# Designed miniproteins, single chains, continued (5): the designs that were tried, part 85

Each design is a single chain, and the fold is of that chain. pLDDT is the mean over its residues in the fold that is shown.

## One batch from the design tools (miniprotein)

Design m19142
Fold by ESMFold2-Fast:
Structure m19142 (fold): chain A 55 residues (1-55)
Amino acid sequence: GYFLDLRRKVAEAFTEGLEKAREVERQGWEEFISKLPDPELQAEARAELERREAA
């Protein structure tokens, strides 16, 4: 699925740089959020993404 492809891209980006890997992961999260059917779930997932970026 999409997340399996994202994991492979993140692993490859680690070879080239951490910043690139973080951007790929963030883009994957944004796409995931946009596919959620419920606005409340979208808000929850967005908050989780922001928490992960702050860690």
Scores: mean pLDDT 72

Design m19143
Fold by ESMFold2-Fast:
Structure m19143 (fold): chain A 55 residues (1-55)
Amino acid sequence: SEADLQRALDGAREALKRNDRTVLLAALAELERHFADDPEAQAVIAELRAKLATL
C-alpha cells in the first residue's frame, strides 16, 4: 500500500541520517523485499547502497 511505502521510505531517510550500518542494511532489505519495482524506492535504494559503500 502507499501508506506502507511511505513508512518504509521515512524509515530509510532516518537510516540515512544515522550513519549506522545495521540500520541502513535493515532499511535496504525492507525496500528491496517489498518495493523493488517502485521508482521512488529504487532511488532511495541506490542512495542507501552508495552510503553503505562508504562505511
Scores: mean pLDDT 83

Design m19144
Fold by ESMFold2-Fast:
Structure m19144 (fold): chain A 81 residues (1-81)
Amino acid sequence: SAAEARVAADPTDAEAWTALGAEYLKQGRYEEAIEYAERAIALDPLNYRAWAVLADAYYKLGEYEKAKEYLQKAKEALEKL
């Protein structure tokens, strides 16, 4: 995928990791989506899209309290932009 190619070319591109997480989320690969979103957050903790991917993945796994917590972090990151 384009996101996989971007990550391979530049592993410090937080947006590329976020896009990869979103692709895996769409495929129902929630644990892998979490890993990629966590990598994006480690690179850029203000990346609200990565927090949103993390929240959605936990929601799909039935971990609603974690999903709510990470959605709140996405809102906080967006407010600091």
Scores: mean pLDDT 88

Design m19145
Fold by ESMFold2-Fast:
Structure m19145 (fold): chain A 75 residues (1-75)
Amino acid sequence: MRRMAQQLRNAGRELEKRKQYEEAYRLYLEAARLYEDSGDLGAAADVLRRAAEILEQMGKLEEARELRVRAEELE
């Protein structure tokens, strides 16, 4: 699980560098889900914060705030 989550996170970062924000966001959410499923709550929180940054870049500020709160609750 963690290896796959890390690969999804890395793929999301590459998409983010190419400004493919929608795809990067989806990969970050999938990575966070896999980290939560494996009990790596800190890693899940980190990835949710990255997803929130992508939402901010997309102008979805309230959704970004909701993800940041969710990340905080995991820690």
Scores: mean pLDDT 83

Design m19146
Fold by ESMFold2-Fast:
Structure m19146 (fold): chain A 69 residues (1-69)
Amino acid sequence: DARRRAILRVLAAAQPEGATVAEIARATGLSRSTVSRLLRELEAEGLVRRVPGRTPRYVLTEKGVAALL
């Protein structure tokens, strides 16, 4: 899926801090709701990890890096 791959590429460029939903939405041109849904799917698959905080950030896992190759 091109949208999921776009999110993974944004997160790869944002290593090691990761990115917020707002940052990913801005970089991909997707709505925040679409980004949030896709991030939940990617997290369930182990490709991204959510970092808790005042504004949660998402980081790419080793499995996520492998999925881009």
Scores: mean pLDDT 86

Design m19147
Fold by ESMFold2-Fast:
Parts: C-alpha cells; structure tokens; sequence
Structure m19147 (fold): chain A 55 residues (1-55)
C-alpha cells in the first residue's frame, strides 16, 4: 500500500538521520533515535499525502 511504502521510506530516512546525529553531531544514541523517529514520522506523513494527491 501507499501508506506502507511511505512508512518504510520514512523509517529508512529516520535511521540515516539518527546515525548522522550520533556520529557527526555527537548526540547520544537516545537523542539521535528520538530525532530520527520524529523525522521518520514527518516524512511518512508528508510522502503519503503527496502520493495520495497524485492518484
């Protein structure tokens, strides 16, 4: 489904964001995970709405 695809994309991007903040910005693992989670949710929602607008 579109919703499932958007969620998977968001999760992947969130993981990359978490790794960036942990390894480059020096954030703690907990802080990086929370940042990644928020980005994953925002991206999944935005992408889902965008894809629905195309259909």
Amino acid sequence: SIEEAARKFGEGTGELTARYYREVEGASEEEAREIGRREAEALAEGLSKFLESLL
Scores: mean pLDDT 76

Design m19148
Fold by ESMFold2-Fast:
Structure m19148 (fold): chain A 115 residues (1-115)
Amino acid sequence: AMAAAGRAWDHLQRAVIALAKGDYEKAREHVAEALRAMGATDEEIERAKNASPEEIAYLIVKLWKELFELIPSANETPFFRALREAFEAYENKDYKGVLEALKRIAPAVEAMRAA
């Protein structure tokens, strides 16, 4: 449902901000809530609550790909460029690269939420 996708998107934005600030417990909480909104199993939700920062970053990008199956390749904004870098790291199973890409995205996410 669109409402569930909106809740997942809100929680993933909050998770990215928390992750960039080093608040890993809050990042895990928001990823768990995004999973719940997207209909994930209780086992998947509990796994996210115990995930490393790199695993949480990887899961955020996985869920964002599920919400945005087609990121417009013509969008050259810094946000979509950094998001593309995160997706490339995700496909290469580069957990550390995904975490670093999300840290670069966080200021743009905060700016979008503040507007």
Scores: mean pLDDT 78

Design m19150
Fold by ESMFold2-Fast:
Structure m19150 (fold): chain A 94 residues (1-94)
Amino acid sequence: MNEEKAELLERAAEIAEKMGLPTLAKAFRNAAEALRNKDELAFAEWLAMARMIATVEKEEHPEMSELVLELLTAIENDDLESAREYLKKLEELV
């Protein structure tokens, strides 16, 4: 489960880089690393950072922002099926 979540976060980071959002990509990668290291506090902090960045980007990238926020919520709730669907839709934006 943690490895699957980390892989989804790494894929989200790759998409964020393709969109020209390197700070969001870094937040996703750091969240994935924290998850693999079982650092629950760091994981929560990097997910919160990604959520803040997505919220700020809402005016310029509304579809991306909404999908990122839904992806983060799905990951936090262990809803990996929904997380994969949101990630697939996010990939379609690039």
Scores: mean pLDDT 86

Design m19151
Fold by ESMFold2-Fast:
Structure m19151 (fold): chain A 67 residues (1-67)
Amino acid sequence: GEEQREVAKEIADKLNEIGDAVDKFVEARGALKKAKKLLEAGKATEEELAAAEAAVAAAKAELEKLS
């Protein structure tokens, strides 16, 4: 059945997109945690923290769009 193969491929492609979005979100959260620690130690700027927070928000929005 051609239809069953197309559906399976679409599901696999969508799962890969979700996986990529999850990885991006995990990376962004890790970067934010590091930025917070570095700012507390006086080794990062408030601008770097704001950029990391924006990256987490963007990654979360992509995940919500795919979910």
Scores: mean pLDDT 81

Design m19152
Fold by ESMFold2-Fast:
Structure m19152 (fold): chain A 65 residues (1-65)
Amino acid sequence: SDVFREIELAAIAASIATGARVTVELRGDKIVVTIEGSPEAREEIKEALKRKAEELGAEVEVTLR
């Protein structure tokens, strides 16, 4: 979906900018994002992706490692 693609592109950009590992998966109608990195990068990326999802009217589940 266009929503999934927008979240995936945002995750790729965030991964490049921070060096964190970001994985985006579609499970049914749910977008799941896994962020692996420093505590600072994880929180920053989580907040950015949550805001992007809200703008798109979508729900995203974020897992931090």
Scores: mean pLDDT 83

Design m19153
Fold by ESMFold2-Fast:
Structure m19153 (fold): chain A 72 residues (1-72)
Amino acid sequence: AALEALAAAEAALLAGDYETAKRYAQQALSQRDTLTPEQVARAYGVLAQALYGLGDFEKAREYYEKALALLA
């Protein structure tokens, strides 16, 4: 389920496993129709932080901005 993928993404991010965090965040977002805007923003935030950890600063900024837009 999307919420389980989101929880796994957040856990991987806390562990510093950026590749795993990226994959689970992308899985959660593939099912975003089942998520609230707040949960989608959380998934974008995890994806942004994972991408930053992997050195993809341009994409990290893009997803961070997407997360902020959903919380405004």
Scores: mean pLDDT 86

Design m19154
Fold by ESMFold2-Fast:
Structure m19154 (fold): chain A 55 residues (1-55)
Amino acid sequence: MKTLVSEMVAELRRAAAEGRPTVTIRSPELTDDDAAYLRGVAEDLGIELTLEKVE
C-alpha cells in the first residue's frame, strides 16, 4: 500500500535532516518494487538503508 511507503520516505528524509548515517526498516509487507524505490530515495539522500524482510 502506497501509504506505508510514503511514511518510510518521510522517515528517511527526517533521518537525513537529523544527520543519521543509517536507517533500518523492518516490514512484512514490502514488495520488491517498494524496496527498490526506497533504496533509490535513501541513495539520493546519502543514507545507508537496511531493509529486513520478515519471512
Scores: mean pLDDT 75

Design m19155
Fold by ESMFold2-Fast:
Structure m19155 (fold): chain A 68 residues (1-68)
Amino acid sequence: SMEAEARARQEALLAEMEAALRDASLSPAEKRARAVAAIQEVVAVINETGFEDEALLARMGAIVRELG
């Protein structure tokens, strides 16, 4: 379904953001840039599909605040 595909895309973007956060080889600026890019792609998925997951968005927002 479109919701399942949208969820999978958003979960993959969260996983990429979490992987970047845990990558000791990345600078804080590089982690922030990757987090911003992932958020922008999630917003694009929401705009395309109308599907959003509040818990996932809250987790992504927490990562961005931690990196800021």
Scores: mean pLDDT 84

Design m19156
Fold by ESMFold2-Fast:
Structure m19156 (fold): chain A 77 residues (1-77)
Amino acid sequence: MEEAERLLVEAIEAFSKGDYETALELLRQAIETGDPEVAKRAAEMAEVLSNYARKQGKTDLAERAEELAKEAREIAE
């Protein structure tokens, strides 16, 4: 849990700084830990990131975030 929580916090910090690609990568790492509670929060954040990236014209990043949110929801049972 400690590693997953750390990655989620770092993802939030990256997102707040406008580093959306780093935020997405940290969210992916958090999801890969297999923690369902972290995966649920990561899915929510990935959905927000996807919507924001699409508004900024970063379509590839938005699609990657959408797929990540879907994967995270499979873990967050």
Scores: mean pLDDT 80

Design m19157
Fold by ESMFold2-Fast:
Structure m19157 (fold): chain A 68 residues (1-68)
Amino acid sequence: SEAAVKAAMQAVIRSILAEAGYSQEEIDAFLASVADASPEEMAALAKARFPEQAATLDFALARLRELA
């Protein structure tokens, strides 16, 4: 289900960014900005916004999107 994949992607993005040292405020602002995005768009926007974490995000999020 797309909704379940999006929820899992949001949780994974939050985890990766928190471990990387981003503030709760910055993470929440980003997730709010992509709340209505498709899974594919959410993955692309996350990698563009957080280029230092792009490889980790790409690996984790690509696997979740394959479940849709």
Scores: mean pLDDT 82

Design m19158
Fold by ESMFold2-Fast:
Structure m19158 (fold): chain A 60 residues (1-60)
Amino acid sequence: HHMKELEDRARKLSEVAKLQIEAGKARRMATEAGRQDPVLAEQYRKLAEKLEEEAKKVSS
């Protein structure tokens, strides 16, 4: 029983970490695109927001 519970908790934590890392990368890409490509910057910003919301859902 405890092994399955630990595996499920570890999987959930891993998924949250992955989403947070990807959100951070998207935020960085938005900054890199900057004013040179405002459309690309906006797309990365929206991606980061979606990933951050997914992380919150998994963590609850």
Scores: mean pLDDT 82

Design m19159
Fold by ESMFold2-Fast:
Structure m19159 (fold): chain A 118 residues (1-118)
Amino acid sequence: MEIKAEARLVEEDGQPVIEVRLDPEAYRLARSLPPDHPLRKEVTRAIAEAYLRALELAVEHYVKQGLITPEQAEELLKEARRRLEEAVASNDIDGIEQAFGEALRRLHEAVEAARAAK
């Protein structure tokens, strides 16, 4: 069984929108399985990869707009990768969602600080 998770950048009304799609049936099934089950490991990895891709797209967009520096982008992505890799190693789906949410919050805080400084 192949688990599909994808992230892409789309444009709506001239604004970039990050779209993340997860297989909801596979996700629910995997959460009901033991942590060491192969399907749960595949779902955990697929979710982490999709969230990391979404963060990379968002970060690239804000660097291009001059709202964050390439150095800020690298540090944010480095920390996000580290936390996501830890969650994948422990097969912790909730840990992946928490790591993504925290990285996204830090990105938004940096962007809003840059906008306020204009």
Scores: mean pLDDT 74

Design m19160
Fold by ESMFold2-Fast:
Structure m19160 (fold): chain A 67 residues (1-67)
Amino acid sequence: SEEKKKRKHELILRIIGLKLRKIGLEIELERLEKEGGDKEKIEEIRKEIKEIEEEIEKLEKELKELE
């Protein structure tokens, strides 16, 4: 159905957006680790990456259920 197609597109776009955000955070994390950055900020970024990974898994599961 058209509604199912729209929902799939919404999920795909959200997953792509989250993956791009994760890449940006991973780049910042690597920079901070190399430069001897703030340990607290490093842990905050790691936590945010983990939360994004969990949201991606949830959305990918929803996408598969629509197949």
Scores: mean pLDDT 87

Design m19161
Fold by ESMFold2-Fast:
Structure m19161 (fold): chain A 55 residues (1-55)
Amino acid sequence: NPELEEKAREIAELDLAGKTEEAQKKALELVKGLSEDEQEEVIALIVEAGNELSK
C-alpha cells in the first residue's frame, strides 16, 4: 500500500530527527481506524523505513 509506505517513512524520519513525540502521535493517528492486518503492515513498514534511513 503506497500511501501507508509514504506515511510510515514520514514517521521514521521524524523519529530519526529527534521528534519522537510527534512521530508517536502520527503513528497513533495513522493506526486509528485501520484493520488489524493494516496495523501489522504499518508497523512493519515503519521498522523497514527506519532501517533503510539508518543506512
Scores: mean pLDDT 78

Design m19162
Fold by ESMFold2-Fast:
Structure m19162 (fold): chain A 84 residues (1-84)
Amino acid sequence: SKEEVLELLEEVEEALELEDIAKAIDTMISKGSEIHELLVAAGKEEEAKEVTELIFEAIEYLRRGDKEKAREKIEKAKELAESL
């Protein structure tokens, strides 16, 4: 459901605040996979792709040390989820 996707995006946002960057990335990948599965199961394949791309971009920014840009990408993913 939309509520489940938003809950998982909240967990992704919390992962951004972890001091262990490797753990943060692993958590974001895991939660991103769950979000993708939920959206595809709901017939929202285009939205699944868009949200996954935003999470991937957030991970890349986090790897580069740009935590602020990573948060911006997750906020965009949350905005897309709100429109579901």
Scores: mean pLDDT 86

Design m19163
Fold by ESMFold2-Fast:
Structure m19163 (fold): chain A 62 residues (1-62)
Amino acid sequence: SMAEKKKELIEEIERLGVLAALRTGDFETAERLAREGIKLVEEGRFEEAKKVIEEIKRLIEK
């Protein structure tokens, strides 16, 4: 269950990171945020990882 939750969040962050890079052209910022979010997920810091996911989504939307 915990491993499955981590896998799902990491896959979502990877997808969103790619989309943000393509939408903004700012590959450095998109990659940094994705890397940060994945690290938080690996550390079990899910609430902070969700905040990073929202930050990436905000980049895509704007």
Scores: mean pLDDT 85

Design m19164
Fold by ESMFold2-Fast:
Structure m19164 (fold): chain A 86 residues (1-86)
Amino acid sequence: EAEALKEKLLEAARAGDEEAFREYGLQLYELALAGKVSLEELAEALLEAARIVLEKEVEEGRLSREEAEEALEALRRQLEAQVAAL
């Protein structure tokens, strides 16, 4: 059910549901650790979900575009480091 979890993660991001986002993200991470989802697919799903959340925060004036870009880049680097470490 990796594909269903990815879609739920993106839906949580679009809805701004931080709790659901963390829960589905953790479930996908656990599937990746078990070898049922590639770490690359996990990273792509998390980055897309984060991009959606950050774009909404910029549109609502809670973050600057620069802050959103920095946060997304930090997440990208963290995910790359985790993929390389496993």
Scores: mean pLDDT 77

Design m19165
Fold by ESMFold2-Fast:
Structure m19165 (fold): chain A 114 residues (1-114)
Amino acid sequence: MVTLTESGGGTFKEGSSATLTMTASGGEVDAMGWERQRPGEPLELVAVILSDGSTWFHPSVAGRASISYDKAKQTLTLNLSNLRLEDTATYYGVAVVGTELYRGAGTELTVVPP
């Protein structure tokens, strides 16, 4: 069974940057990504890296988001720059193993006015 550990949440000023990190352990993963759930909204996929190294970003964060991936450690780091109030959400690390999706416990990111 794959276990996901997440860090980097907290309270940040609008216009600043946040770095969220997740590590997958217990098995080799095929893909990793980040989902978020804004208060009262459904889960949305924010960013993903696939087994071939290709990446995708949600249009709401495109140009503000970047990811780095350490394959040996199975650590995916999401950097969000120029934070907006609408980036306030619970962020979940996700990993795909075969046909199964694993989701972490979630880390809260709160963006406040300057």
Scores: mean pLDDT 86

Design m19166
Fold by ESMFold2-Fast:
Structure m19166 (fold): chain A 59 residues (1-59)
Amino acid sequence: DGIKTAAEIVAEWAKKRGYEDLAKEFEEAIKNGDVDKAIEVLQKAGRLFAEELGVRPPA
């Protein structure tokens, strides 16, 4: 349950930022029940988010 909620938040953020490919990859991992893949995508999204916190203002 918590993983799905986090996944929705990350997917929405990625779509808003224009990372549509990342959002689709995440949604597919969740649909397939591939937890390992979902975690990998989540970590990649987290890195991008951390970089944006130092480089770009919130939108």
Scores: mean pLDDT 70

Design m19167
Fold by ESMFold2-Fast:
Structure m19167 (fold): chain A 81 residues (1-81)
Amino acid sequence: PVPASRAAAEEQVRYYRQLLRMDPSLSYALFRLGEALRVLGDDEMAARFDDLGERLDEARRNRDQDGYQELVAQVRELLAR
């Protein structure tokens, strides 16, 4: 990627990481973080955040409180690294 797209992706990572530290259940922020990580070439981490976002949306729709709490904990753990 060109420098401008990398810089924008790095800002997107920083912004959505901050949002997710405040609310780790924001699936939209997880998808935006995954998008930015793909631009930066971190496909593995992008896939992990995308998976967590999709699973959080499904747990919320199904009212799976235990699964939801486990996924939120996984988001917090992943953000700490």
Scores: mean pLDDT 84

Design m19168
Fold by ESMFold2-Fast:
Structure m19168 (fold): chain A 66 residues (1-66)
Amino acid sequence: MKLPSDEYIEAVLYLMLATIYEKAGDYDKAIEYYRKALELFRRSPDATEEEIQYIEDKIKELEEKK
């Protein structure tokens, strides 16, 4: 099994942090960390299109709630 890149692992950590802030209702922090995760996923060869699309949709959803 291919090990994930460091960028992918870092992206997953930011994604988890973004999810925590989203559940807490801190949409500004959630968007910040989703954007960081998205940038790292876009740079990672291990990221799927579904993962990228999910984060893009989340950023859009949360920006509409501000």
Scores: mean pLDDT 81

Design m19169
Fold by ESMFold2-Fast:
Structure m19169 (fold): chain A 95 residues (1-95)
Amino acid sequence: SIKEKVEELKARVPTMTPEQLRAALDELEAILKEVIKNFDKLSPQERIEILELLMETAVELENKLPESDIDGRLRAGALLVAAATLLVIEKNKLK
Protein backbone atom coordinates (compact mmCIF):
# COMPACT_ATOMS: atom_id res chain seq x y z
CA SER A 1 0.00 0.00 0.00
CA ILE A 2 1.02 3.67 -0.32
CA LYS A 3 1.03 3.97 3.50
CA GLU A 4 3.45 1.01 3.83
CA LYS A 5 5.79 2.60 1.23
CA VAL A 6 5.97 5.85 3.24
CA GLU A 7 6.44 4.04 6.60
CA GLU A 8 9.29 1.93 5.15
CA LEU A 9 10.96 5.01 3.63
CA LYS A 10 10.61 7.02 6.89
CA ALA A 11 12.17 4.16 8.91
CA ARG A 12 15.28 4.20 6.65
CA VAL A 13 15.89 7.99 6.71
CA PRO A 14 17.81 8.19 10.07
CA THR A 15 20.64 5.95 8.73
CA MET A 16 20.87 7.30 5.15
CA THR A 17 23.97 8.72 3.43
CA PRO A 18 23.61 12.02 1.47
CA GLU A 19 23.32 10.01 -1.78
CA GLN A 20 20.58 7.82 -0.26
CA LEU A 21 18.76 10.96 1.00
CA ARG A 22 18.70 12.29 -2.59
CA ALA A 23 17.23 8.97 -3.80
CA ALA A 24 14.70 9.14 -0.93
CA LEU A 25 13.57 12.60 -2.15
CA ASP A 26 12.93 11.11 -5.62
CA GLU A 27 10.99 8.23 -3.99
CA LEU A 28 8.92 10.57 -1.77
CA GLU A 29 8.10 12.83 -4.77
CA ALA A 30 6.94 9.73 -6.70
CA ILE A 31 4.78 8.66 -3.72
CA LEU A 32 3.18 12.14 -3.49
CA LYS A 33 2.35 12.00 -7.23
CA GLU A 34 0.81 8.52 -6.72
CA VAL A 35 -1.28 9.89 -3.79
CA ILE A 36 -2.54 12.82 -5.91
CA LYS A 37 -3.31 10.51 -8.89
CA ASN A 38 -5.23 8.05 -6.67
CA PHE A 39 -6.65 10.64 -4.24
CA ASP A 40 -10.35 9.89 -4.95
CA LYS A 41 -9.68 6.13 -4.56
CA LEU A 42 -8.35 6.58 -1.01
CA SER A 43 -10.70 6.91 1.98
CA PRO A 44 -10.61 10.24 3.93
CA GLN A 45 -8.90 8.40 6.82
CA GLU A 46 -6.26 6.86 4.50
CA ARG A 47 -5.59 10.29 2.91
CA ILE A 48 -5.03 11.90 6.34
CA GLU A 49 -2.75 9.05 7.57
CA ILE A 50 -0.66 9.05 4.37
CA LEU A 51 -0.35 12.87 4.24
CA GLU A 52 0.76 12.99 7.91
CA LEU A 53 3.43 10.34 7.17
CA LEU A 54 4.57 12.23 4.03
CA MET A 55 4.87 15.45 6.06
CA GLU A 56 6.85 13.70 8.85
CA THR A 57 9.15 12.01 6.28
CA ALA A 58 9.81 15.32 4.47
CA VAL A 59 10.79 16.95 7.81
CA GLU A 60 13.19 14.08 8.62
CA LEU A 61 14.76 14.27 5.13
CA GLU A 62 15.29 18.05 5.46
CA ASN A 63 16.88 17.59 8.92
CA LYS A 64 19.28 14.90 7.62
CA LEU A 65 20.32 16.63 4.37
CA PRO A 66 23.69 18.45 4.48
CA GLU A 67 23.45 22.25 4.95
CA SER A 68 25.35 22.62 1.64
CA ASP A 69 22.56 20.72 -0.22
CA ILE A 70 20.35 23.73 -0.95
CA ASP A 71 18.52 21.92 -3.81
CA GLY A 72 17.76 18.89 -1.63
CA ARG A 73 16.54 21.08 1.25
CA LEU A 74 14.30 23.11 -1.09
CA ARG A 75 12.83 19.86 -2.49
CA ALA A 76 12.17 18.52 1.03
CA GLY A 77 10.57 21.86 1.99
CA ALA A 78 8.35 21.80 -1.11
CA LEU A 79 7.20 18.24 -0.27
CA LEU A 80 6.44 19.30 3.31
CA VAL A 81 4.37 22.31 2.15
CA ALA A 82 2.47 20.22 -0.44
CA ALA A 83 1.65 17.44 2.07
CA ALA A 84 0.71 19.93 4.83
CA THR A 85 -1.55 21.91 2.45
CA LEU A 86 -3.39 18.75 1.30
CA LEU A 87 -3.71 17.58 4.93
CA VAL A 88 -5.33 20.90 6.03
CA ILE A 89 -7.82 20.63 3.13
CA GLU A 90 -8.68 17.01 4.08
CA LYS A 91 -9.10 17.78 7.81
CA ASN A 92 -11.33 20.75 6.94
CA LYS A 93 -13.71 18.41 5.01
CA LEU A 94 -14.45 16.56 8.30
CA LYS A 95 -16.04 19.72 9.82
Scores: mean pLDDT 85

Design m19170
Fold by ESMFold2-Fast:
Structure m19170 (fold): chain A 64 residues (1-64)
Amino acid sequence: MPDEKEVRRALADMLLGLGKNLYKQGKYDEAIETYERALELFREAGDEDGVKLAEQNLEEIKKK
């Protein structure tokens, strides 16, 4: 049975994918919100690599 942290990482990965798709569609506000949710889940899971990826994606969008 996967632990709660594994479930949060899986959800965060899905949200990263959704955020990237929203960004490609030009839906920047929705992409930012989605990446912020992914970042929160990665932080709760203790996934430092995931946190870094979500922060990098947020920084890219906010500069545009």
Scores: mean pLDDT 80

Design m19171
Fold by ESMFold2-Fast:
Structure m19171 (fold): chain A 57 residues (1-57)
Amino acid sequence: SMDERQLSILQFRKLALNSEIYLARKTGLLSDEEVAALEKELAEIQKQIDEIDAKIS
């Protein structure tokens, strides 16, 4: 279904963002403010995942 496809895309984006945050923290190339912005985006993706999961469950 469209919801299952959307969930898969969001899960992939979550994985990519987690990797980006990990590398940013490890390298120190991004400021704390920039890392916080990425973490906020990750939280927004998680909310979308939770909403779709609730809809299809």
Scores: mean pLDDT 85

Design m19172
Fold by ESMFold2-Fast:
Structure m19172 (fold): chain A 76 residues (1-76)
Amino acid sequence: MSEAEAAEAARALEAGDVATVLALIEKYAKRLAEKFGQAKAAEGLRIAAEEARALGLDELAAGLEALAKELAEKAA
């Protein structure tokens, strides 16, 4: 994720646009999976989901967990 993409994700999150945040994170996770492997991308998303839950962002956390599970299954 570029600094500009991260800033866009932060603005979307502040606006409550969870769908845009998830789309940007999915794009970033796919790039990470291509370079470093799907297992590493899945682990990063799982940690992000735990943090989102701690902040009360349940919709975002659920989306991040779904992406992490999908990438982990493809890594196996």
Scores: mean pLDDT 74

Design m19173
Fold by ESMFold2-Fast:
Structure m19173 (fold): chain A 80 residues (1-80)
Amino acid sequence: MAEAQRRLQEAVAAIAAGDVEAALAAAEEAARLLREEGREEEAELVLRLVRLAAELSRETDPERRAALLAEGRELEARLE
């Protein structure tokens, strides 16, 4: 739990810093650790959320950005 959460925090920090590659790597490591704990659904949601955030950081189309934000909100609701 704690290690997977630490990796997820690294992914969020990397996104904030604009380092998409580091963010995706940290998210994949967090997902791997979650799978080792038997939390497969959470691992998939975490990967999906970070990939979506990375895509949003590169997207310039306002309509596509709005769609990505809506998808992120739905995935976040499922993670809870």
Scores: mean pLDDT 74

Design m19175
Fold by ESMFold2-Fast:
Structure m19175 (fold): chain A 77 residues (1-77)
Amino acid sequence: SKGDKLFAEKKYEEAIEEYKKRIEANPEDAKAWEKLGKVLKKLGKYEEAIKAFEKALELDPENEEARIGLLEVKSLL
């Protein structure tokens, strides 16, 4: 996706905008919340990243990447 491409290019602020658009279109998109958490983590926005990962897990409890991301960010606080 466009957000994933921006994330890979380290255009984190632009990637956030694209993931937020995806969430606005579908707030139940657990994968979009997961990816938003990953970008926020890369920017050092750990509290915001935790909230995004928790939302991803609320929507999809089996999301391994969101679970790993949440544990990693919590270890940094």
Scores: mean pLDDT 87

Design m19176
Fold by ESMFold2-Fast:
Structure m19176 (fold): chain A 92 residues (1-92)
Amino acid sequence: SMDEEEIERLLEKAERAIKEGNVREALRYLDRALDLLERSTSLSDDQKIAYLERIRRLAMEVLRRAETREDILRAIGLILRVIGEILDIELK
Protein backbone atom coordinates (compact mmCIF):
# COMPACT_ATOMS: atom_id res chain seq x y z
CA SER A 1 0.00 0.00 0.00
CA MET A 2 1.00 3.66 -0.33
CA ASP A 3 1.05 3.94 3.48
CA GLU A 4 3.41 0.94 3.76
CA GLU A 5 5.87 2.50 1.25
CA GLU A 6 5.86 5.86 3.11
CA ILE A 7 6.29 4.17 6.54
CA GLU A 8 9.27 2.17 5.19
CA ARG A 9 10.85 5.38 3.82
CA LEU A 10 10.35 7.20 7.13
CA LEU A 11 11.86 4.29 9.10
CA GLU A 12 14.89 4.14 6.75
CA LYS A 13 15.37 7.90 7.23
CA ALA A 14 15.09 7.50 11.03
CA GLU A 15 17.71 4.70 11.03
CA ARG A 16 20.08 6.86 8.95
CA ALA A 17 19.55 9.87 11.27
CA ILE A 18 20.35 7.67 14.31
CA LYS A 19 23.58 6.44 12.66
CA GLU A 20 24.54 10.07 11.94
CA GLY A 21 23.85 11.09 15.58
CA ASN A 22 20.93 13.31 14.56
CA VAL A 23 18.55 12.42 17.42
CA ARG A 24 16.11 15.27 16.72
CA GLU A 25 15.72 14.37 13.03
CA ALA A 26 15.25 10.69 13.96
CA LEU A 27 12.45 11.64 16.41
CA ARG A 28 10.73 13.70 13.68
CA TYR A 29 10.74 10.75 11.26
CA LEU A 30 9.52 8.33 13.96
CA ASP A 31 6.69 10.72 14.95
CA ARG A 32 5.60 10.93 11.28
CA ALA A 33 5.74 7.13 10.88
CA LEU A 34 3.64 6.62 14.05
CA ASP A 35 1.09 9.26 12.97
CA LEU A 36 0.73 7.51 9.59
CA LEU A 37 0.35 4.10 11.30
CA GLU A 38 -2.34 5.48 13.65
CA ARG A 39 -4.30 6.95 10.69
CA SER A 40 -3.85 4.00 8.29
CA THR A 41 -6.88 1.87 7.37
CA SER A 42 -5.03 -0.20 4.70
CA LEU A 43 -2.59 -2.08 6.99
CA SER A 44 -3.42 -5.36 8.77
CA ASP A 45 -3.08 -5.60 12.57
CA ASP A 46 -0.02 -7.87 12.16
CA GLN A 47 1.64 -5.32 9.85
CA LYS A 48 0.85 -2.48 12.29
CA ILE A 49 2.31 -4.40 15.26
CA ALA A 50 5.48 -5.20 13.26
CA TYR A 51 5.97 -1.50 12.38
CA LEU A 52 5.13 -0.41 15.96
CA GLU A 53 7.80 -2.77 17.32
CA ARG A 54 10.33 -1.31 14.83
CA ILE A 55 9.42 2.25 15.91
CA ARG A 56 9.76 1.25 19.60
CA ARG A 57 13.22 -0.29 18.97
CA LEU A 58 14.40 2.82 17.10
CA ALA A 59 12.92 5.17 19.75
CA MET A 60 14.80 3.22 22.46
CA GLU A 61 18.04 3.68 20.47
CA VAL A 62 17.26 7.42 20.23
CA LEU A 63 16.70 7.48 24.01
CA ARG A 64 20.15 5.92 24.61
CA ARG A 65 21.76 8.69 22.48
CA ALA A 66 19.59 11.64 23.61
CA GLU A 67 21.47 14.33 25.56
CA THR A 68 18.82 17.06 26.07
CA ARG A 69 15.79 16.95 28.38
CA GLU A 70 13.52 17.75 25.40
CA ASP A 71 14.86 14.87 23.26
CA ILE A 72 14.73 12.42 26.22
CA LEU A 73 11.09 13.32 26.99
CA ARG A 74 10.11 13.14 23.29
CA ALA A 75 11.68 9.68 22.98
CA ILE A 76 9.92 8.45 26.16
CA GLY A 77 6.61 9.91 24.93
CA LEU A 78 7.01 8.13 21.59
CA ILE A 79 7.78 4.79 23.32
CA LEU A 80 4.67 5.16 25.52
CA ARG A 81 2.51 6.00 22.47
CA VAL A 82 3.79 2.87 20.68
CA ILE A 83 3.05 0.65 23.70
CA GLY A 84 -0.47 2.15 23.90
CA GLU A 85 -1.11 1.43 20.19
CA ILE A 86 0.09 -2.19 20.54
CA LEU A 87 -2.18 -2.69 23.57
CA ASP A 88 -5.13 -1.15 21.69
CA ILE A 89 -4.64 -3.63 18.82
CA GLU A 90 -4.04 -6.68 21.07
CA LEU A 91 -7.01 -6.01 23.40
CA LYS A 92 -9.68 -5.79 20.66
Scores: mean pLDDT 88

Design m19177
Fold by ESMFold2-Fast:
Structure m19177 (fold): chain A 110 residues (1-110)
Amino acid sequence: MVEELKKEIEKDPNNAEAWLLLGHEYLLQGKYEEAIEYFEKAIAIDPNNAEAWLNLGIAYLKLGEYEKAIEYFEKAIAINPGGSAYENLAKAYEKLGEYEKAEKYRKLAE
């Protein structure tokens, strides 16, 4: 998978989807800093890709960078409001001890 995605990027470095998928593979492997670099490439090409913003937020959440994760989840919600983004936003607020905000966004995820 990773080698195939890298070959796609070599053929077309403006393939935002290939960068997004590569970032997702690294995210699944727990390589959060590398995943962030690839998601940043995806959003540089397509800044309206809600999935790239969501996954960037998840990577920062995994690194314990909760305020930065919130910023990126808010970007994802602004493009495409969805339960997954609201659930992750609630989780980030919960990690910061902002329980009232966490409850608000958890309800929006329903």
Scores: mean pLDDT 87

Design m19178
Fold by ESMFold2-Fast:
Structure m19178 (fold): chain A 58 residues (1-58)
Amino acid sequence: SLKEQAEKAIEIAEEALKKGDYSLAAASAGHARVLAEKSDKELAERAKELLDQAQKGA
């Protein structure tokens, strides 16, 4: 459940980055990281990577 929610949040963050919506990308990636950090470390790292990309783009 938390893993599935994190995966969906990652998808939203990826789509937001493609559209140049850095605010949405950062918010969604941050949410995914919080959900994933307690369940899936690889997914949490992916979310952190997306968050970093969103913050650099802003």
Scores: mean pLDDT 81

